# Ledger of designs, part 79: designed miniproteins, single chains, continued (5)

Each design is a single chain, and the fold is of that chain. pLDDT is the mean over its residues in the fold that is shown.

## One batch from the design tools (miniprotein)

Design m18915
Fold by ESMFold2-Fast:
Structure m18915 (fold): chain A 82 residues (1-82)
Amino acid sequence: SEGEELLRKAAKLAEESTSEEGLREAKRLAEEAAKVSKDPKISDFANVLAISLERLIELKAYHAAPELGKNALKELDKLLKK
C-alpha cells in the first residue's frame, strides 16, 4: 500500500541519516504514511515513528536515528507478516 511504502521510506531514511534535515524528511514521510494509510496498524506505527523522530530533533540526538530507523524496519516486517 502507499502508506506502507511511505512508512518504509521514512524508516529507511531515518536509518541512513544523522542530520536534522534527514530526520525532518523522515518525519514528513512518516506523517504522510499515517494520513494515507487505511490500515490502522500502519497508521498508528507511522504516528509513533513521527513522534519519536520529532523527539530526536528536539534533543538534537541525530546519532540515535539510525538505530530507531533500523528497529522500525524490523518491526514493520514483523507487522506485515502477521
Scores: mean pLDDT 85

Design m18916
Fold by ESMFold2-Fast:
Structure m18916 (fold): chain A 89 residues (1-89)
Amino acid sequence: SRLEMYKELIEAGVKSAGIYFELGKELEKIGTREQLEEAAEYYEKAIELDPNFAEAWYNLGEVLKKLGKDEEAEKYFAKAKELDPNDPR
């Protein structure tokens, strides 16, 4: 699966904001609380490598909202909009 492929790349030492972001998306699709918490960790890793990655900030906000962390989610949405103010998301 794509999830297994991205995990294998990370385990092989490939550090990429894009790979962390795609792994976060695959985990978010599963949608269990445990997988949503893991997705948040990968989105945070994507942001650590690329702090200007607006979509990673937005997706982290969406995951935090799904986890019931609405106040924290709003901060990440605000940062995403700051980085990409023309994105209608």
Scores: mean pLDDT 84

Design m18917
Fold by ESMFold2-Fast:
Structure m18917 (fold): chain A 67 residues (1-67)
Amino acid sequence: SAEAAALTAEGGRLRRQGRFDEAEALYERALEADPTHEAAMTALILLLREQGREEEAAALAERRKAL
């Protein structure tokens, strides 16, 4: 969706600024708007891996595989 895409893009900008908590919140909001939005799932998976949160990243990657 356009909303999920916009939230994902803004999250990416915040992540590049090192604002990881705010980026995560925007990616989660994108998935609330569109639970199947692959770009938001991919962005959140990468963010979680960058933070060493491997279990959460693996759970979301499994959900993405189901799409």
Scores: mean pLDDT 87

Design m18919
Fold by ESMFold2-Fast:
Structure m18919 (fold): chain A 66 residues (1-66)
Amino acid sequence: LSVELQLDVVLGLGLIGMAVAKRMGDVEAAREYARKAIELARKIEGATDEQIAAVERELEARVAEL
């Protein structure tokens, strides 16, 4: 997988996990899915700081709406 595809997969999994947790009323689980996705994005070899920051901003925006 390219860096871009790995970032897309990580973001997608984070967003899906958050959506499921939010639908179940589990705000803490939704926050944990966001934290795990951000951690995984930071571990992607070759990802730039800007690419990681973009994933963080998207997930943090969703957390702020919880």
Scores: mean pLDDT 84

Design m18920
Fold by ESMFold2-Fast:
Structure m18920 (fold): chain A 82 residues (1-82)
Amino acid sequence: GMEEAVELLRKLKELLENGATGEEIERILNEIAALLGEPPLPKIKDIDSLVEALRRLLAAARERGLEEGAAILEEILKKLEG
């Protein structure tokens, strides 16, 4: 459910803060996308593709009124773009 999406977003934030990237990040991002009713995300190859994926999930979270999920995504994006 939506609670599961928020928990996965918190895990994603922790993994990104610890410098973890690659297959685990892609797995979590696609699980979140599925929970938000979004199509599968393309492979994360660089920071630009990661930012694009996160922006798509942020738009989906906002459209669905998932305020807590949107806040977590905004924090992640701020750290990656700042």
Scores: mean pLDDT 80

Design m18921
Fold by ESMFold2-Fast:
Structure m18921 (fold): chain A 76 residues (1-76)
Amino acid sequence: MSREQAEEIAALAEAAARAAEAGDLEAAAAYLERVEALLGSSTEGLREEVLSLSPEEVAAMARAAAEQARALAAAL
């Protein structure tokens, strides 16, 4: 993973957190699917999982992902 790729993942996860905080779980799920695709992970079931959670839970998950990606970018 490059620094630029880690920065892109952080930006997408941050966008997912903002969408969830606004109550837009569909947009949050779409951003998180893009994060998982960039990580080479399966996106199967991710949308259903995100839509089953509360906006607060999704925002917390997305914030954690953004923090990890930012830490990785800073280390690269």
Scores: mean pLDDT 80

Design m18922
Fold by ESMFold2-Fast:
Structure m18922 (fold): chain A 68 residues (1-68)
Amino acid sequence: SNALSDAEVKRALADIYLGLGKVAERQGRFDEAAELYEKASQLYEEAGDTVHANEARKKAEEARRKAS
């Protein structure tokens, strides 16, 4: 089958958002990083990847703290 599963697509999108969040954080754009990490966490949860979802959520919380 050449079709990716819905979970595989969501995980791939989550990986992209996680990477974008890391770039934003390195650039000091903490509010943007938090939003990107939150999106990644939601997509990982929808994909059933609770480990990466929890990691992304923790990164979002840390970025929000740095933005404050």
Scores: mean pLDDT 86

Design m18923
Fold by ESMFold2-Fast:
Structure m18923 (fold): chain A 85 residues (1-85)
Amino acid sequence: LAEAWNNLGVVYKNLGNYGGAIGAYGKALELKPDFAEVWNNIGVIYEEEGNLEGAEAAYKKALELKPDFKEAADQLRKVNEKIKA
């Protein structure tokens, strides 16, 4: 199930295993390419790694797939402010 892979990715992320998280999120996207929540979670990993441009792209993808995704919109706003600073 794509949701199970997403949940596993969240567990890896919380343990600081970003490689494991990205791998699990990748599996979720293989099963469900339009999984907005996974794109949002990938954005969080990029932000933790300091890749603000990668985070912006991932959050934008989440919003393209789910325009009412408030969490992704809030994260995108914060990342854009960091890029401008």
Scores: mean pLDDT 85

Design m18924
Fold by ESMFold2-Fast:
Structure m18924 (fold): chain A 65 residues (1-65)
Amino acid sequence: MFTFTTSEGQEVTIEMKDVEEAVREEIKERGLEELRKELEEALATLGPDARKLAELNLEALEKLE
């Protein structure tokens, strides 16, 4: 599980299954390669919490490939 704080100060917990489902939907909308490129660019520029979320999305993408 991954927990992050929203801009409104609320804590949200994300399970890996939710990440995999969201990634699957984004693959359908954007395509596999486009999503991978966006996640890799995000890893270089985002702060720690957003980077960790991007890493989880990339891991889910690799599993669904």
Scores: mean pLDDT 69

Design m18925
Fold by ESMFold2-Fast:
Structure m18925 (fold): chain A 98 residues (1-98)
Amino acid sequence: NREEAFKEAEAAVGLIQLAVWLNAAKTHPEKVAQEADRVRAWADRAVELAKKSGNPDILRAVAGLLRELADAVSKYNPQLAEHLRTLADEAEKAAEKA
């Protein structure tokens, strides 16, 4: 189905953008933590797109990246880290239902 393929492609873009934020957080965790609203918006969208794809592998990959990102920023912004971990739990739960 073409629509399913497009949803998976959009979810993959969300995953790539999340991976870019993680790479930035590994080098500049304090700066990434200061961009909390932007990180939160990208994380929310990545989970939404992954859920729409229905692909459990994409959902698990997003959850893993969110947990690593949370760990990277937790020292500088614990509230952002908590939000990211909550989103990771949502993504894992969605993967189990897929």
Scores: mean pLDDT 87

Design m18926
Fold by ESMFold2-Fast:
Structure m18926 (fold): chain A 99 residues (1-99)
Amino acid sequence: SADARARELLARGMEALRRGRYEEAARLFEEAARLAKDPVLRAEALLRLAEAYLRLGRTEEAIRAAEEAIEAAKKAKDKVLAERLIKQAEKVREEAEKA
């Protein structure tokens, strides 16, 4: 499924991010977000994309990705998980706005 592929890309992106490969991580997270149909999975991919862009100093792209992560999270059925993802994305957006 598209979501299964998105999860694989998210996992690879997380590994790239952990190894400091921020450009590769951003590319993988962008593809994961594009494929993800599940709102939680899409929000997680967009949140990680925002983190990767922040690491790259691409602050305008980080803000946009964080805002998209918030909108995706709002569509999640699990309201507790949605609130957690929104809070994490808002923090990344604030860090990017101050950079």
Scores: mean pLDDT 91

Design m18927
Fold by ESMFold2-Fast:
Structure m18927 (fold): chain A 83 residues (1-83)
Amino acid sequence: SLENEVKVGLALMLVGVGRILESKGKYEEAAEMYRRAAEIARGVDDRVEADALLRLAEALEKLGKTEEAKRLREEAERLRERA
């Protein structure tokens, strides 16, 4: 559907912005972009959601949020198995 196509496009754009922020060491801002991307992709594209969640987990590890990152990695792995 057009709605799902727009959501996938927006999620991918947010992942792209997050990657640029991450390359600048802006891990908190990058995590926010990845979180939004995962929310938009939820129930629309398991692959895009999983990628966003793994990138979010990596950014959170850089911020010392290791337990939250661990839970997100586990969620992303489950989604990757379905994708």
Scores: mean pLDDT 89

Design m18928
Fold by ESMFold2-Fast:
Structure m18928 (fold): chain A 68 residues (1-68)
Amino acid sequence: ATVEEIVEEAKRILEERGLDPDNPWAKAAAIVEAVRRLGNRATPEQVREAGKKLGVPDYYIDQAVAQL
């Protein structure tokens, strides 16, 4: 999956599940679910870049990577 595909899918997940878009844990969880939905294992670098584009601090991104 591309970084852009992960970002767009994470945004859809946040909206469809009614999750708080400003909560970094909700954003990190949405990124993990986006990677799973896209069927391809993302690299840690792609997950970090997706988190960066969504304004998620590195700490939460590292937790998201650990869940993959």
Scores: mean pLDDT 75

Design m18929
Fold by ESMFold2-Fast:
Formats: C-alpha cells, structure tokens, sequence
Structure m18929 (fold): chain A 101 residues (1-101)
C-alpha cells in the first residue's frame, strides 16, 4: 500500500538520522513510520528503533516504555521461539536502563 511504502521511507530516513547521531530527527521519522505502519514486522522495527533513539538521548523512561511496546508486538507478530529471543534481549535492555536511573 501507499502508507506501507511511506512508512518504509520514514523508517529509512530515521535510521540514517540515527546513524548520524541526530536522535531528535530520528525520533520524528520513527514516530511517522509507526503512524503509517500496520501491525507487522515494520512497526516492530520502528518501535525498537524509537526506543533506541530515546535511550541515546538519555530519556530512559520513554525508552523503557517503547521497549515494552516492542515486547508486546513481538508476542503478537513473531513465532513463540523468535518472540522469546527478542523479548530476552529487550528485557536485558529494560533492566540496564532501570539500573542507570
């Protein structure tokens, strides 16, 4: 769909901004990608990257919130074994950020 193509474009632009250390711009693009993305792997990727960008900005509460959303999405979208691996990784990130507060 047109919205899916636009979501992919925003995800790419956000990733480029993230790689350049422009986390504020990355956040804006990832938020736009999430608005347009259906509940599929692209939305999961965008939510994880949004959390990563908030983490880089030191906004740990927001990063934890979006990592928790990514866990819920992974449970809905991925096979159980893949979801368990993704969620173990995200739980490690959440625990690290909670300890850094």
Amino acid sequence: SEDLKKAEEYLKKGSEAYQNGDYETAIKYFEEAIKLAPENKLRLQAVELLADAYEKMGEYDKAIEYYREAKQLSERLLPPEEAARVNAFLDTKIRHLEAAK
Scores: mean pLDDT 89

Design m18930
Fold by ESMFold2-Fast:
Structure m18930 (fold): chain A 65 residues (1-65)
Amino acid sequence: SAEDYLNKGKELLKQGKYMEALSYFAKAVELDPNNAEAYRGMGEAARKLGLTKSADAWFAKADAL
């Protein structure tokens, strides 16, 4: 489920596995495009990876939902 992918993303983010976390958050939004928490997770993972433009876009998407 989207929630399962979201929770896995959160675990990976906590472990510092930012690319893998981003992948799982992306899977969560594929299943639930209105999942603001998953977009926020993508933003946080992207920020940790230095992907500032991507992070800003995903935080904006989360805020718009």
Scores: mean pLDDT 87

Design m18931
Fold by ESMFold2-Fast:
Structure m18931 (fold): chain A 101 residues (1-101)
Amino acid sequence: MELAEKGVKEGKEAVKIGKAGGDGKTAGDEASDGGSLASLAGQNAKTKEEAELAVEGGKEAVKGGLLGVKNAKDTKGVTSGTAGAISGIGGEFDGELALKK
């Protein structure tokens, strides 16, 4: 599903930004987008492969969000990174629920 692939892409982008020492807010915002897409993809997964991509997108969003918190220089970076990590947890959870079916 296009949503699952996009979730993985945004989550990986968040991790890439975070590993490069990028701004915490930027990494956190990308992680939030990735996690939200992963959650939506998990909820709508029709195949095992779509559910697996939702789990991957969620995991990448958690990593990106946590890197956003680590790189944060202000409250906005901490808030965005934390939101990204929580969004990623939701995406991973929804993907895992889809895999159980």
Scores: mean pLDDT 84

Design m18932
Fold by ESMFold2-Fast:
Structure m18932 (fold): chain A 97 residues (1-97)
Amino acid sequence: MAAEQAANKEAAEEAAKETEENAKRLRELYQQARDLGLSPALIEALRKAAISAEQLAKQNKLNAEVGTRRGQIAAQSGADLSKLRLEAAQRAFEAEL
């Protein structure tokens, strides 16, 4: 019981960290797109994605901190969503290189 709760909390905290790392990578892609002078449409899309990712990361940190199963599920869903968004952003960035 206590070990399962600790493992669940650790998993939620790892999901929150992954979401934060994905937000950082999106911010880096936005900055690189600006520095390289990529299309205005891509730069705007990456800017919006970075802002959304930072908001999701903050929410996921709160979800992990509550220590509930609902919070853990929400944190994992947030991490999965952040990963998909980062992969889509990376592909769009690479397509303009």
Scores: mean pLDDT 82

Design m18933
Fold by ESMFold2-Fast:
Structure m18933 (fold): chain A 59 residues (1-59)
Amino acid sequence: EVTTSREPLSEAQRAAYRAAADAQLAYLLAEGRITPEEAAELRARVDRLIAQGKEVVRA
């Protein structure tokens, strides 16, 4: 494990954020609020933001 003090997103934390985003997208899909194609685009965006650390805030 590599520890970076400034913006330490471990693999476990990234996995947790992806899981939370996936759950939200699944809910929006079930509600018919977004299309599967839009969900795929949003999932890709979430992955990119997690990689950049931009969307990740501590709860």
Scores: mean pLDDT 68

Design m18934
Fold by ESMFold2-Fast:
Structure m18934 (fold): chain A 113 residues (1-113)
Amino acid sequence: MTTHTMGAVLAQHDRLSLARLPPTLELRVTFTTADGEVTSIGVEVRVDGEVVYSKEWTIRSEEELEAAREEIIRLAEEYGFDPERVRELLDATLAAARAGHSGHSVPAAEERA
């Protein structure tokens, strides 16, 4: 909420909305599983279809899984994604991966889970 208030003050001063619309942002997360266990997580951030950030975490423990999830949420927030939406996407994708299904892209189609 605080960052949004700051942005509004700057926009009133410089009329930034007349410059151009921000580029299209896309966050892609891939869970790799072996026998129901998460073994790695891959992340890509794309701007106008171009990969600007990519990272992979090797998951050997529950602690590493939680650390990777928190890092992904923090990273997405830095790029301007809603951290709650990213959390929902991660939880849905993890649940699908553990169930033995490749459930990419589907969670974004619903209004609210």
Scores: mean pLDDT 62

Design m18935
Fold by ESMFold2-Fast:
Structure m18935 (fold): chain A 131 residues (1-131)
Amino acid sequence: ALLSPREIQRIVKDPSASSEEKLRAIEEALRPSASVDTRTTALLLTRSARLRDEDVPRLVELLLQALKSPDEAVRLAALEALTDLAPRLSKEQLAQVKKSVEAFLKENPDASDEVKRAADRLLELLDKHLS
């Protein structure tokens, strides 16, 4: 793949890279054709990306799409990224993420205990910020 985990890390951690460049690197790394390692690395690096508030809605869309992955490692990394992002979300975005995570749990009753615990922790955090 053209974008390796190392290349994504270089771009996302580069203080001279624009918010748009970092978001584009994350989006490219989250392509379905990318390896599980590349996708999980991109998701976990979102916590290090100091994206502008105007770029947060697109990042939320990408994280919610990653949550639909058949790969458990990608789903778990998406839940962790959403948890890290939650304090930056508007009330409308918090409600959207909550609805999507609740739908995910209903659609994936066979998900591992680790994934379910991560989702439950995220829902608790979302409810705290919606109060």
Scores: mean pLDDT 86

Design m18936
Fold by ESMFold2-Fast:
Structure m18936 (fold): chain A 95 residues (1-95)
Amino acid sequence: ATLEEVKQHARDLAEVARQAASEMEKRANEYKKQGKTEAADLYRQAAELFRQASELFEKAANSTDLDTAVELINKAVELMQKAQELARKADEVAK
């Protein structure tokens, strides 16, 4: 893959992570209103990890070095996976 292709992929993933963070915050606020504090806290933690992933993807998109861009994307993907697991746990607790 070229650096330009990797940077474009990082921009797309940054947007996905940013949207996921916003959705998790929305769910956290909604479940807090319902008194489901455990679910709300888990959605809030997921939102924080999605925000951190978005920041790393943005940093990758601005990288001038292919190896650095790939390393940042890999770190961001790990945070995305952890965030998704927390969101899934929140969905289960919210039932």
Scores: mean pLDDT 90

Design m18937
Fold by ESMFold2-Fast:
Structure m18937 (fold): chain A 66 residues (1-66)
Amino acid sequence: EEELERLRAGLEDARAQLAELEKNKDSITPEEERDYAVKYAATQLDIVGYELEIELLERRRKELEK
């Protein structure tokens, strides 16, 4: 369970970061656009990674439960 808790915490953090980036996108300067795009892409990848890991672990746990 601790493994799932850590992954869920990471997912929540990544989602919060993405939401913050979305909120701020209209206030970034042209000089910040590249850094913003890189950070946005990295955060999206983190979210996908966490979601996949959680899904795999939950599926594995369900197999053991039956």
Scores: mean pLDDT 80

Design m18938
Fold by ESMFold2-Fast:
Structure m18938 (fold): chain A 83 residues (1-83)
Amino acid sequence: MADELARKALELAREGLRLRREGLELLRNAKTLEEVLRGIGLVLRGIGLGFEAKLLAEKARKLGAPEELLKEAEELLREAGAL
């Protein structure tokens, strides 16, 4: 159960980071208003998933999830904020 929540947090953190990077890449190469709006939408979705991942990681920690999985999720969340 706790391990399952930690793995879900890790999955959401990875997906959030992927969407943020994809959205930023679209914004960097955007040539139309549609591409700009799509890029912004991906970045915002990535932020939302990152927030959900953080909440799940905190809940998993309280339930005794492996610290290794929690640290991996938190590292990905930090990378999303830095990149």
Scores: mean pLDDT 79

Design m18939
Fold by ESMFold2-Fast:
Structure m18939 (fold): chain A 97 residues (1-97)
Amino acid sequence: MSEEERKRLEEEVEASMLVIGLSVLKGAPEVTEEDVELALKVLERVVEFVKKSEIEEAKRQLVEAAKELYESIKDKVPPEAAKKMEELIKEMEKELE
């Protein structure tokens, strides 16, 4: 395997893990303060991935998963956290231009 192929595989694995994390958080029956902190950290990781990666399909999948998470929990989190999540999603969308 070339270094480029290995790097691409590592990025695809990271994208898959982030999608799983977003899905688990979306499926939580209650949103705790710890879940809010974890969601913000996962969303920040998605922003970093979208900025550094050239895998357009993975970027789109992650942004859509992040939007789905936001829509599912925005009414269950503190307003300041919801605003921060919205800002992170807008930053992700800008990178898909």
Scores: mean pLDDT 79

Design m18941
Fold by ESMFold2-Fast:
Structure m18941 (fold): chain A 62 residues (1-62)
Amino acid sequence: AEKYYEEGKKKAKEGDYASAVEYYKKALQLDPGFAEAREALGELYGKHKDDPAVRAAVTKTL
């Protein structure tokens, strides 16, 4: 779980928000109680809600 969270943070720093969303979701799939990953995912949606890549990643994973 932690490994995917770290990869998600790295992708977000690089501006690859779609990949960051996928990594945070992977972290939550392995550890549903991973509050840090859940918080990061929420912040990413809030800040980049109008990004088509972020929308596509969210819609694809439901």
Scores: mean pLDDT 72

Design m18942
Fold by ESMFold2-Fast:
Structure m18942 (fold): chain A 60 residues (1-60)
Amino acid sequence: MLRAEFEFPSIERAIGAALAAIGLQPDAKVRVEGTRVTLEAEDTPAGREAVRYLREAAEG
């Protein structure tokens, strides 16, 4: 199982990124706590893509 946690520059960015990640991997469990986004997903190509997307989005 993949588990990743990222800090975003704003709450709006965190929510937007979390929604996009769910779109990439619908069975992923995504949690948003303020500016922090936590993702738990199966170790699949889609799961790895969702993690990569969140990492890139957090950096801007």
Scores: mean pLDDT 81

Design m18943
Fold by ESMFold2-Fast:
Structure m18943 (fold): chain A 74 residues (1-74)
Amino acid sequence: MADTPVTEEMIALVEELLKPRLTPEQYEKVSEILRKNLGKTVAEVLKELAKHLTDEEFLIVSDAIREAVERLKA
């Protein structure tokens, strides 16, 4: 959910999901943004990512965040 806080566990899971989906350079960029936004809401992190990522990168990353949130709720 958009108001869900970003935790270290969520970042680690998103990073694992992104490793096969992004280039190493794209992965490092996204990982840095996620870690800088630890403790913010998912909605705030998505807004920050949209400022720094291409449309293609943003779709991949937003899907991974959604998957991570769904898995952590189980």
Scores: mean pLDDT 81

Design m18944
Fold by ESMFold2-Fast:
Structure m18944 (fold): chain A 59 residues (1-59)
Amino acid sequence: MTPEELLKEAEAAEEAARELREKAKEAEAKGDLVSAAQYYAAAAILEAGSEFLRKLAEE
């Protein structure tokens, strides 16, 4: 896989994590703490994956 592909995947994961954190905040506002926890967990996984992909893409 090329460094460009790794960076593109990392950027996509970062964007998805941002959207999931927004959904988590909306779920919290509605009192849906289970959905909020799931969205926060999913965002954290994507953030960790993005960081790993960026390290692999380093030149």
Scores: mean pLDDT 82

Design m18945
Fold by ESMFold2-Fast:
Structure m18945 (fold): chain A 66 residues (1-66)
Amino acid sequence: SSKEELLRLIGRILSLIGEIFDLERELERAKKEGDEEKAKELEEKLKELRKELEELMAEMRALPEA
């Protein structure tokens, strides 16, 4: 059902938001420590996770009204 799909997507979105939050904290630490290579790696990972978040949110919006 659309409601079960919505709840599944919400769960995945919340999990992904948590991962993004953790990586943003690690990125801030890497920048403060001057670790430019680690900062670049974390920025690329964050970009990918934010794209996944946008895709999941788009899937949620596309669910039929039922």
Scores: mean pLDDT 82

Design m18946
Fold by ESMFold2-Fast:
Structure m18946 (fold): chain A 60 residues (1-60)
Amino acid sequence: KEEIEKKIKDIENEISVLEQRRTELDARAAQGDFDADVEAGIYDIKIGVLKIELERLKKK
């Protein structure tokens, strides 16, 4: 019960941090930074996986 609530909050916080980082990388990619574009793609995948896990935990 409490453990699940903590896990949900931890994942939500991680997603928020990753989304902010991805936004920064997207801005750099728009300036022609190819490495930032590749890294942004990796962050997109990681965020997607975490969102799926978050949905599963919320369903219980």
Scores: mean pLDDT 81

Design m18947
Fold by ESMFold2-Fast:
Structure m18947 (fold): chain A 84 residues (1-84)
Amino acid sequence: SEELEKEVARAIALIGAILLAKYSPNPKVREAFRKAAEAIANGDYETAAKYLKEALDLMKQDPTASPEDIRLAELLLKIVEELL
């Protein structure tokens, strides 16, 4: 069902944002993911997409960011944009 698909998508986006907020090496990236996770939890997907884009931009310019974490962040942004 569409409702189940959206619920699963929200759960994946929230868990991913929480993990990146906890474990990202860059404190600015962690803060952006923390704000994204808060927005996802509140159903504010416009704000979540904004902070995921900010985090992704910071990660792409940061030599400490792993390519795997960048790909995860891109996936989370795509999921959140599909929920808009």
Scores: mean pLDDT 90

Design m18948
Fold by ESMFold2-Fast:
Structure m18948 (fold): chain A 71 residues (1-71)
Amino acid sequence: LEEALEYIRKAGDAIENKDYEKAVEYLEKAKELAPEELHPLLEKAIEAARKKDAEEAMKYIGKVIEKLREM
């Protein structure tokens, strides 16, 4: 879980730097390490990053972090 959270944070930093390619890479790695319950939110974050929609990507990254803290 700690490794998944680290990749999610790196993805957020990449979004802030408008490095959407790296953000997608980090979110895909986070998805591989995360429980299946988080996969739908991570998939939405990945799709937003692929569309270069920073607002939507950060929204779903925030939801993933919130749910991960509840686990």
Scores: mean pLDDT 84

